# Designs tried in a protein design run: designed miniproteins, single chains, continued (3). Part 90

Each design is a single chain, and the fold is of that chain. pLDDT is the mean over its residues in the fold that is shown.

## One batch from the design tools (miniprotein)

Design m11314
Fold by ESMFold2-Fast:
Structure m11314 (fold): chain A 56 residues (1-56)
Amino acid sequence: LISKALVAANLALTLGVDASPALIAALSGLSVATANKIIAAVKADAAAVKALLSAV
């Protein structure tokens, strides 16, 4: 689960707002609902998400 969430977060950071939640969900193996939450977190604080990804 954590590994899939990290992949989804990295995809959201890399592809940005142009990435569809369905595409991120399909590539990371998560549900669309979970992908939407990760995209929302990136939109809320991209710098904090980047810091978390580099710390893991």
Scores: mean pLDDT 70

Design m11315
Fold by ESMFold2-Fast:
Structure m11315 (fold): chain A 90 residues (1-90)
Amino acid sequence: MEKKRKLLLHALGVFREALKSLFPGEEERIDAFFNELEQKIEAGEVTLEEALNMIEEFLDELSARHPEKQAEADRMKRAARNVVEKIERI
């Protein structure tokens, strides 16, 4: 339980920085989203599946604002799903 949570929080930090690199100018929105998500995870308010769904919805919002980045957003969704599936197998 604790090991999975720590791995998820670490992965979110890496993912957050990758998104800031891919969507320059959205840093405040990205920080606000990940700060809220990390707090919910630490409080035990969301499951791994719920966290993944929130990330996928956020990526849809970012790609709607930046249609030219749709391919990058889709790639990040696949990366997030792969990380969650790997953590669930532990």
Scores: mean pLDDT 83

Design m11316
Fold by ESMFold2-Fast:
Structure m11316 (fold): chain A 63 residues (1-63)
Amino acid sequence: LVGALVRATQVIPRTGPDDLELREGEVAEVLEEVDENNVLARNLATGEVGRVPKSYLERIGER
């Protein structure tokens, strides 16, 4: 997933200081795999970086 472009399949609210907020349909770049269930990603619309659950992301391509 590192280097992948992913799209949020639903609204993902920020629940903690390290979490990334994504709106449905927003595109992010995966920077790191944090664990089995989470990635560190950059929201390409806002430039914000944070953790996102993998289950809410759809892979759409690569950088």
Scores: mean pLDDT 78

Design m11317
Fold by ESMFold2-Fast:
Structure m11317 (fold): chain A 70 residues (1-70)
Amino acid sequence: MVSKEEIKKLFEEFDTNGDGYLSFEEAEEVIRKLFPDLSETQLRVALAELKKRAKDGKISYEDLIEVLGK
């Protein structure tokens, strides 16, 4: 089970500029690290959902929780 703490840890690791947002590319890498066995189809669905929630191509921690976590 993926926890909010696991998502936050990876979010912080990939938030290289410290602005509290991930690029779409950084969000993909976080998803791949959290779910290494995820199929390409499942990954694309998750990324499409994040894209709908993103503004200006920036993904917040809350966006990641809503799509990936509980």
Scores: mean pLDDT 75

Design m11318
Fold by ESMFold2-Fast:
Structure m11318 (fold): chain A 74 residues (1-74)
Amino acid sequence: DADALAEASADSPYAHGLALVRAGRPEDAVAPLEEAARVAPDNATVQRALGEALERAGRPEEAAPYFERAAALA
């Protein structure tokens, strides 16, 4: 939607991270999504995307705090 496109344009790390996840490269997506989470810490979608990327990268213990934050924001 328009808000998601505006956020992706403002936060190029978020757009980059999403593209990497969709390309099946979650390990490479973690760093740009961590940057996106710092820029938009109150965005539940960003927090959840980072958590999912961490789980897919084999780092589920690191994913937990991001899922907790996403749940608190939802």
Scores: mean pLDDT 75

Design m11319
Fold by ESMFold2-Fast:
Structure m11319 (fold): chain A 70 residues (1-70)
Amino acid sequence: SEAEEIAAAIARREALALGASEEVAEAIGKGTQQAVTNPAAQPLVREAFAAAERGDHETALRLAEEAVRL
């Protein structure tokens, strides 16, 4: 849906603003898109953002990819 695409785009932009790479930002965006329709993905996306905020981009990528796989 358009709302899912907008949520993903906003999440991607916010991740980039936190200093995340394009790869991490794309994964967070996709994970956020999954979290709109799958509540199980929501904690993973929140922790991925928290990891990105503290500069732990490897953990952010892993958690975001796990959210996408749900």
Scores: mean pLDDT 85

Design m11320
Fold by ESMFold2-Fast:
Structure m11320 (fold): chain A 108 residues (1-108)
Amino acid sequence: DPLEQRIAAVFNEFVTNPTDDAVIEELSELFGVPKSTIRALLNAETAEEVRELIEKSSPAALALAAIVAGRNGLLEVVRELSKHLNPDEIFEALLEFSRRRVQRELAA
């Protein structure tokens, strides 16, 4: 699926250096949430940290955080985030993230 391949490429790019300031700034602008919230989500290691961020984040930001947590083996964080997302919402959020990334590149 070409869309899944594009989503995978975007995912691999951002999860390689999620703590890089340029990446955090871009994600903040794409999701429309504070830079501090994006950084906290990508660095969350406990379910409690995630719960405090849920209402301050977009579905796309939560979906990306779930994928990063899964890659890092943080299963309790993945479990907590998954309570607030379904598979369709995760797919739609990643698709929207990829769309916004492409739009930013075209507008530059």
Scores: mean pLDDT 67

Design m11321
Fold by ESMFold2-Fast:
Structure m11321 (fold): chain A 72 residues (1-72)
Amino acid sequence: GPEREERALDLGGLLAVQRALEEARRRGWEVRSIRIERGPERVEAIVETDKGRIVVSVSVEEARRLLEELEA
């Protein structure tokens, strides 16, 4: 239902943020701000750092699959 899709998108956003923060840590970049943008096919985490911007996308399909695995 719509509530399940909302939970999938929330999970996708959290996963995108986690991946973006891992990328910043790998590069040694200092995180300044984080925002999440929800689109029809993907959820993006946009991380502004002292040295540049990191954008990580999680597809709605991947988010739905991950939610299904967690609810199994």
Scores: mean pLDDT 83

Design m11322
Fold by ESMFold2-Fast:
Structure m11322 (fold): chain A 77 residues (1-77)
Amino acid sequence: MEAIKKDPNNAEAWLEEGKKLFEEGRYEEAVEYYGKALSLDPNYAEAWRNLGKVLEALGHHRAAARYYELAKELDPE
């Protein structure tokens, strides 16, 4: 699906919908939505962190740790 409008809000919108799905317990769909946010902005540290969080909820602890590490590399404090 291609968006005519290109701005940071596209990735943010996918991230926000993923967060809603996560809160509803729809973890697999949340992963897909976070993935779409990252396809639009692969340097979106918050999307990597939220992807890690949902993977922990799914029991994919190792994959979650990997994505948390990527998020820290992109947005270190």
Scores: mean pLDDT 76

Design m11323
Fold by ESMFold2-Fast:
Structure m11323 (fold): chain A 74 residues (1-74)
Amino acid sequence: SLADALASLEAAIAALEEGDIVSAQLHLMAALSEPGLPEEARELVREAARAAAAGDVERAIELAREAIRLLREA
């Protein structure tokens, strides 16, 4: 559901803020597994996962927050 995707993205941001990249990746993957996730939000979540994997935590948080913004406006 959209609520489950939002919860997963918020959990991913919390993990990123703690520097827990492994937990952040698991939460981002959980959001991507949601069947109702719009493609624009899905692209942002994929970019966030890429940024996190590259060690760009700040960029990963920005992208995850933008995904949340899009989902709240849907």
Scores: mean pLDDT 86

Design m11324
Fold by ESMFold2-Fast:
Structure m11324 (fold): chain A 64 residues (1-64)
Amino acid sequence: RPLPDRKLLVAVFKSLFMSLEEVIEYLEKNLDEEDRRKALITIFQIRLNISPEEAEKLVEELLK
């Protein structure tokens, strides 16, 4: 499995202190679509204390 790169880790840590709207804007400007998806999944796992599978479902719905 690919390890999160430094850019993804920085995005995740910054977004722990941002509103959801600010997170989405930051990720759109700084990460490609696939990396944004990975960052959002990780953020939702941390902030909501949910499984990766549940976080992926929420991210998929958000990015619709």
Scores: mean pLDDT 72

Design m11325
Fold by ESMFold2-Fast:
Structure m11325 (fold): chain A 64 residues (1-64)
Amino acid sequence: AEASARQLEIIRLMNEAMNSKDLAEINRLLEELRELGLSDQALRDIAEHLARELGVSVGEILKG
């Protein structure tokens, strides 16, 4: 229950970082989602979606 609320907060912050095209902040937020127990596959799916929206490679998202 608490983890879901934290995940939603991180997603909100990620939308802000997307608007500012802050790749370092996006990478930091993905690492926070990893610490909350998201699987490697779920993190990859999110990174691929964000990369498409920003017009960058997944590798650029994951490097920060």
Scores: mean pLDDT 78

Design m11326
Fold by ESMFold2-Fast:
Structure m11326 (fold): chain A 98 residues (1-98)
Amino acid sequence: GAMAEAKARAEKSRYLARLIALQIMTPAVPELALFYAKQGKLDIARTELESARQALKDAEEFLKELPEDHPDYQVLKRNIERGKKLIEEAEKLIKEKE
């Protein structure tokens, strides 16, 4: 019925919004951590790094539920891999500047 269809559309919209947010956050938050680390703003860099690790964890959990044939599977997977490398670079730079 129309109400069940409306609920299904709303759930799909929330799912897609979360997927898009995770695709953006997985490289963007690590890039922000690295940006502040490069500027020697280590306290801000550490805060952004914690946010980056959480975004990466949330994205990896989401990827486990995403079908491999989904159009966005490879996009999210690549963004997770990019985010991991950026986190490692930010962690190394923070340690070097301490």
Scores: mean pLDDT 86

Design m11327
Fold by ESMFold2-Fast:
Structure m11327 (fold): chain A 73 residues (1-73)
Amino acid sequence: GFEQGYKLLIDPIKELIKKTLTTPDEEERKKLLEEAEKLFEEWLPFLPEPLQKKIKKEIEELKKEVEKKLKEE
C-alpha cells in the first residue's frame, strides 16, 4: 500500500539527510540536500496529498536547520 511506497521513497531521502547532518564539508552537504530535494520533486506527482505535505515539511525543516548552521560562521 501507500505506507510501503512511502518507505521506499522516504528512506533514501532520510539517509541523504542523515549524511548531511554528519558531513563536515559544506559543499558536499549542499549537494546531498539538492539530491534529496530532486528525488522528492520527481515523486511528488505520484504521492497522495497528505504524504506530499508530510515529506515537504520534513525536507523544509531539514533545509532550514542546515541553512541556519551554514549562516553561522
Scores: mean pLDDT 70

Design m11328
Fold by ESMFold2-Fast:
Structure m11328 (fold): chain A 68 residues (1-68)
Amino acid sequence: SAKEEAKKLLEEALEALRAGDVERALELTQRAHEIYPSPTLEAAIAALREGDVVAAEAGLREELEKLE
């Protein structure tokens, strides 16, 4: 399902972000938002574009908790 694919992409995005790969995290988060849109992901994408890694990680974690 779109929800399951989005969850997979967000798990990979969080791993990329924790590894310091902000560009990869942004790519994966944008793809997740395209297939399963969320205001939380839109905010996380904005944070990633601004280089706010702390806000981005918080947003990715929040969305993953919602997708359980």
Scores: mean pLDDT 86

Design m11329
Fold by ESMFold2-Fast:
Structure m11329 (fold): chain A 64 residues (1-64)
Amino acid sequence: MSLLAVAKRDYTAKNSNEIDLKKGEKLLVTDVDSKNKTVYATSLTTGKSGWVPSEYIENVGPVR
């Protein structure tokens, strides 16, 4: 299940598996890693995909 989310604050990627976020950036979340508190997201602004900390995003709702 894909979720729409928004970046709550700016985030700088710490490794090649992560992506940068800007506050207010819209994201499509396709996977969740509950143990590491990260989500796999695609930026709707840049088209880049990668892991980001779940604390930096807010879930907006399911993609229909």
Scores: mean pLDDT 79

Design m11330
Fold by ESMFold2-Fast:
Order: structure tokens, then sequence, then C-alpha cells
Structure m11330 (fold): chain A 62 residues (1-62)
């Protein structure tokens, strides 16, 4: 179904953002004074939350 294809696409986006979060979390851990890395981490966390909410909304339509 077109809805399942959208869910699958969002799941792939979630996986990609989670991988980027893991990398940025390692950077923040190595250098707690890296303000750019902290900002990137916050943006990725916000994006991940939005993607998970979008997935949940799509799943309600199944």
Amino acid sequence: SPLQAQIDAVEKQIAAVEEQLKKIEEKVKENPDDELAKKQKKSLEEGLKELKEKKAELEKQL
C-alpha cells in the first residue's frame, strides 16, 4: 500500500538520523566545549522526534 511505503521511507530516515546521532554523541563526549556539535545533536534529536511522531501518525491510518 502507498501508506506502508511511506512508513518504510520514514523508518529508513529514522535509522539514518539515529546513526548520525551516535556519531555526534561521541563528538560531544570527546569535546564537551564543542558548541557546534551540541547544536547539531539538539537538531538531530528534534528531527528524530518529529520522524517518530510522523511514523506514529501514519501507522494510525493502517
Scores: mean pLDDT 86

Design m11332
Fold by ESMFold2-Fast:
Structure m11332 (fold): chain A 96 residues (1-96)
Amino acid sequence: SEEAREYVRRAEEEVERVRRLAEEASPEMRELLEQTGDFLEGLLERAKRLAEEGEKNPEKAEEYTEGVKGLADGMESLAEIAEANAEAAERAARLA
């Protein structure tokens, strides 16, 4: 569905956001952000699979769309936590 594809696009943006944070991060935070990015890429693959299954099963399209939305929302939360932790770690390092 169009809605499920839009949630997949949002999920892709969250992966890209964490990958950009990793590129800009200190060496200490880079490894953690790279691991977070890898985890989010795994969730993105699950979201893509659910979107494809929804297209193959129109009778359950709403259930699959809600599944994709749930993954996208969860990924956004994880990306926001990763960004906040990276900022906090950088601030702490500057004070030490």
Scores: mean pLDDT 86

Design m11333
Fold by ESMFold2-Fast:
Structure m11333 (fold): chain A 46 residues (1-46)
Amino acid sequence: ELEKLLEEYAKKHPYTSDPLELTRFYLDIFGTEEEKKKFEEFVKKM
């Protein structure tokens, strides 16, 4: 799942260790519109 990959990515990037912000940033660059929508819904459900 994307969260697992992002967790390790955030660990290597101490300046942006907020996994939610980092996921959003990652999806903005590499993700699709559909993935962004799913992630935003996930975040809202939290």
Scores: mean pLDDT 68

Design m11334
Fold by ESMFold2-Fast:
Structure m11334 (fold): chain A 57 residues (1-57)
Amino acid sequence: GPLEEEIRRAAEGARELALLLGADEAGSQKAYEAAFNGKDPEEAERLGKRAAAEAAG
């Protein structure tokens, strides 16, 4: 449904952000997976951004 689609979009954004910040493919996938642990799009975006930064640093 729309909620799952927004969470998936946040997860894709997290993957792209991780790669942009210099993470490798495995790190970008971890950011993607972390976003899917979010119960709503806001939490998904927060978790994804955090994981992306951690994967890159």
Scores: mean pLDDT 84

Design m11335
Fold by ESMFold2-Fast:
Structure m11335 (fold): chain A 138 residues (1-138)
Amino acid sequence: MEVDLLVDEGFILVARGQYEKGLELFERALELDPKNWRAWNALGEALVGLGQYEEAIEYYKKALEIAGKDNPRALNALGEAYFGLGQYEKAIEYYEKALAISPKFYRAWENLSKVYEALGKLDKAKEYLEKAKKLKEE
């Protein structure tokens, strides 16, 4: 309960752009429960907000290890961090893994569209964006 409150408050701070304060709350949550995969994932999200993609990747990997390797949200977050680093092939790999588990995960389709746009594959980018829009409107 206390751990969940720290994670929830940290997400509110991150949503307000207060990344450093959010990090402090997530670190406190992990002091209380080192196996809280949501706190590890939240640390990764805050580090992405700060542009620290390599460190975010390590924390997302810890979240996957704890939550089980089949968490589509954590796989998508890993893809976003690799995309931030310009590692487009790795980003595609993780988005495709997320979609293999959750084919209706519209955010992963949006993210595949963005990576293919960055690669200049505009037809494929448009196809994936249209798929994401249809799923989001359901």
Scores: mean pLDDT 84

Design m11336
Fold by ESMFold2-Fast:
Structure m11336 (fold): chain A 60 residues (1-60)
Amino acid sequence: MITDEEVKELIEATDGKLTEEQARRVLEYIRRNGISSVEEAMRIKGVGKEVAEKLVEKYG
């Protein structure tokens, strides 16, 4: 289960570029599939290149 604390942490880590709903979606994707590349992260709806780079840095 994705927690509100995890959602808040991701929003802060991406400088507020993700909404709460987008951050929750991203965390659900990573929990189920992991993440290995910027290109993979950009396939998540609402994720641009800058956010994708942060996701790979933190979770890749």
Scores: mean pLDDT 80

Design m11338
Fold by ESMFold2-Fast:
Parts: structure tokens; sequence; C-alpha cells
Structure m11338 (fold): chain A 69 residues (1-69)
């Protein structure tokens, strides 16, 4: 896919502000930050997504790999 833009990240930030309990919105924001190379911000977004969906093994693994890098 195309790399995450500032505009896309801002749109995703608005999505999590509108629905802060959406694990999907937080996961998408984390992915956008990761694509931009903002590892710390990506990790925080993934932590919020995982808190809302603790059974997401894929998300837990992605967070672990991101924190190890």
Amino acid sequence: GSPASEEEINSLRQSVLADPNSAEAWALLGQAYEEKGEKDLAAEAYKQALKLDPNSKDLARKLQELEAA
C-alpha cells in the first residue's frame, strides 16, 4: 500500500477521538505511525488497541517486535 501520510494520520487520530473504544481505529493509527517510522507512537497506539482487544495475538506480536527493534 501507499506509505502513511500526515493527512491519513490526522484522519486516524480524529477516528480514535470520535470512538476511543475502537480497537480497529487504534490498530490502524498504530500501523500508520509504524509506516512513517514513528515507533514510539505506533507502540502506544498498538497498546491501546491491545487493551481494547486483549485476544489479538497478531497485535501482541507486532507490539513485541516493535518494542524489540
Scores: mean pLDDT 79

Design m11340
Fold by ESMFold2-Fast:
Structure m11340 (fold): chain A 68 residues (1-68)
Amino acid sequence: MEEFLEEVRRREEELLERAPELSDEERLAELARLLREILERLADVSEDARAALANLPAQVEAALAKLA
């Protein structure tokens, strides 16, 4: 778990460094990718995480539609 949280932190830092140069749509896509990776790692130990992973594409599309 600790190593996984460190990976998430590192990727979040990389995204934050790039964020000022990214559009809102691009930032949402990068955040959705990170969230997917988190949920995928939790899916083996949590049905809630597996369900959230399955619903993620629809949630991202809904968020993008609200930005448009």
Scores: mean pLDDT 70

Design m11342
Fold by ESMFold2-Fast:
Structure m11342 (fold): chain A 81 residues (1-81)
Amino acid sequence: GAEEAKRLAREGLRLAAEAEKLLKEGKYEEAKKLAKEALDKGMEALKLAETVEAVTLATGAVLAAIGVLFEVGLKLGEKME
């Protein structure tokens, strides 16, 4: 249902925002973990999305999570030990 899809999408967006904050703080491992959780929530939201609003929110969550994962990948490629 739309309620469950919107709930998962909002959770995904929140996790993606937290992951971005951790990324800016240099906590790349924690950022990666939260971004993966955000992606999982966004993907589940997309699976359940039956309205334009739910699809839009879920897509936003997925894209936000992917963005953080890309930035983490670039930073980790700098060989942080």
Scores: mean pLDDT 81

Design m11343
Fold by ESMFold2-Fast:
Structure m11343 (fold): chain A 73 residues (1-73)
Amino acid sequence: SKAEELLERLRELFEQFVAALEAGDWEAAERVNREIVEVLEELSSLDLTPEQREELNEMLAELQARVQALVEA
């Protein structure tokens, strides 16, 4: 489904975002962040299943934890 494709894309973008932050590549991080926002906006327009919503929530929580760990390192 489109939702599954967007969730997969979001997972790829989260990995790219963290990698850019780890590398100190702020230009890449900003570009990836814009793409993440676009995908999240598209996902918010879709009627997600409870399983897809849970997956999204888990992905967001994991990203938040990973970004926080980088700031504290």
Scores: mean pLDDT 85

Design m11344
Fold by ESMFold2-Fast:
Structure m11344 (fold): chain A 65 residues (1-65)
Amino acid sequence: KLDLEYKAIKDYEAKEPDELSLKKGDIVRITDVVDDDRLKVKNLNTGEEGIISILDFKKYTELVE
């Protein structure tokens, strides 16, 4: 669901130029599903938008109520 907020539980470092880096405590929202393996997400603290793999998103974030 695209209107849910997630909190970064640890720092994530972008692996590709189009990927989004996260700092622990950042609140992010999924804005689009790019493909079977990748999401477009927006960091609500910085306003930056970028791509992250679904696998890394699941490892580095948790759902906020």
Scores: mean pLDDT 80

Design m11345
Fold by ESMFold2-Fast:
Structure m11345 (fold): chain A 68 residues (1-68)
Amino acid sequence: SAKEDLEELAEELNKDPRFEAELVGDDTLIIRSSGSVEEIIGLALRIIGDYPNLEVSVEGDTIIVRAK
């Protein structure tokens, strides 16, 4: 399910010191990065490729992932 995908993604990203991932409710994951624009865009593209049921938006240094 989208919720399980978001929970797995949050757990994976929180193991990487470049990212801080927070699950909000059952359908939204907020990812903050202190890294470069290239790192943020690279992660967003990876999520789009790996999770076709999730919608990805980039807002500055923050990536917002939502269930479709």
Scores: mean pLDDT 83

Design m11346
Fold by ESMFold2-Fast:
Structure m11346 (fold): chain A 94 residues (1-94)
Amino acid sequence: SLKEKADELVKKAEEAYKNGDFETSARYYLEAGRYYLKAGDFEKAVEAFEKAISLLPDDSVERAFAEIYRAIALMDLGKHEELLAQAEAWRRAQ
């Protein structure tokens, strides 16, 4: 599944980070975030993109893409949370 691919990429990112390879770690986090986004796991997508952003140079194209993807994931997360809040409010009205 897309989520399993993303989880595998996070493990690779963590291993690269432990080895001091921050650029490789960031690329794995960026890929993981994209797979989480496609899987609809918006919270994990945001986390992965934020980790990629923290590890990439300010002037990198990859950081710019990570910031765009994070913004997309945050918008989708906000819509998901709003729908859950509306569903819970409707449920309590019973």
Scores: mean pLDDT 84

Design m11347
Fold by ESMFold2-Fast:
Structure m11347 (fold): chain A 81 residues (1-81)
Amino acid sequence: MDEALRALRELLLEEGYSEEEVEEALAALREMLASLSPELAAAVAEAILAVVAASKDGLEAAEAVEAEQVARLRPLFEAQK
């Protein structure tokens, strides 16, 4: 999880977002992830990083990666019930 959040911070800063905007976004993301199990939080953080990284190649690439990550995460959400 921490590695994925660190990579997200670096990627957003490289895209021209301010440190203040990035820290606010990461704080909101950490609050959301804190409500999940550690394993699910790590998987969701990695999925978000993958989608954001793919967005550099365009919306269609981001949507394809999102669909793949949703399919991967579905069993993990079911296992937490």
Scores: mean pLDDT 76

Design m11348
Fold by ESMFold2-Fast:
Structure m11348 (fold): chain A 70 residues (1-70)
Amino acid sequence: EVLDLLPDEVTVTWTDEAGRTHTRTFKAEDIVAAIERNAQAAVEAGLTDDPEALKERMARTVAAHVRANA
């Protein structure tokens, strides 16, 4: 479900202080794993009692950010 909210691959490009361009591609499953780790940490910290809703919100935020900045 969370995986379905993300593109299959996310490519991030940035330029360092020396003017060199770096590119890294992440698979959707790697992003999902990061979201799951963050949701678990939030539950353990008492910040949420609904990890599934938090994971979905995080996935939608990532997907929107990728679309807006592609």
Scores: mean pLDDT 70

Design m11349
Fold by ESMFold2-Fast:
Structure m11349 (fold): chain A 96 residues (1-96)
Amino acid sequence: KWKEEFKKELEALYDRLVKELDLPPSVQENLRKAVENMVKDYEKWVERLMKENGFSEEEAKKIVRELFKGVLEGIFLIYRGIDRAIENSKKGIKVE
């Protein structure tokens, strides 16, 4: 149940960010694969936080969910930032 809820939340966030940031299809495909990998690794990260940091199962689940959502948003913003940096470089914003 909780893994399926996490998958739905992560997929909804992905769809929202793709629409808001108008990302090209190639970037969308790469990020879709990242989302699939995050869902697969969710249980491993929960188990790791419980064993290495002493978090309860509920605390670990919450931490991993917020971490992966934040990472996904960060990756989307980085791609947009790189795109803009490349365009700015081409337009000769260099002082020289």
Scores: mean pLDDT 73

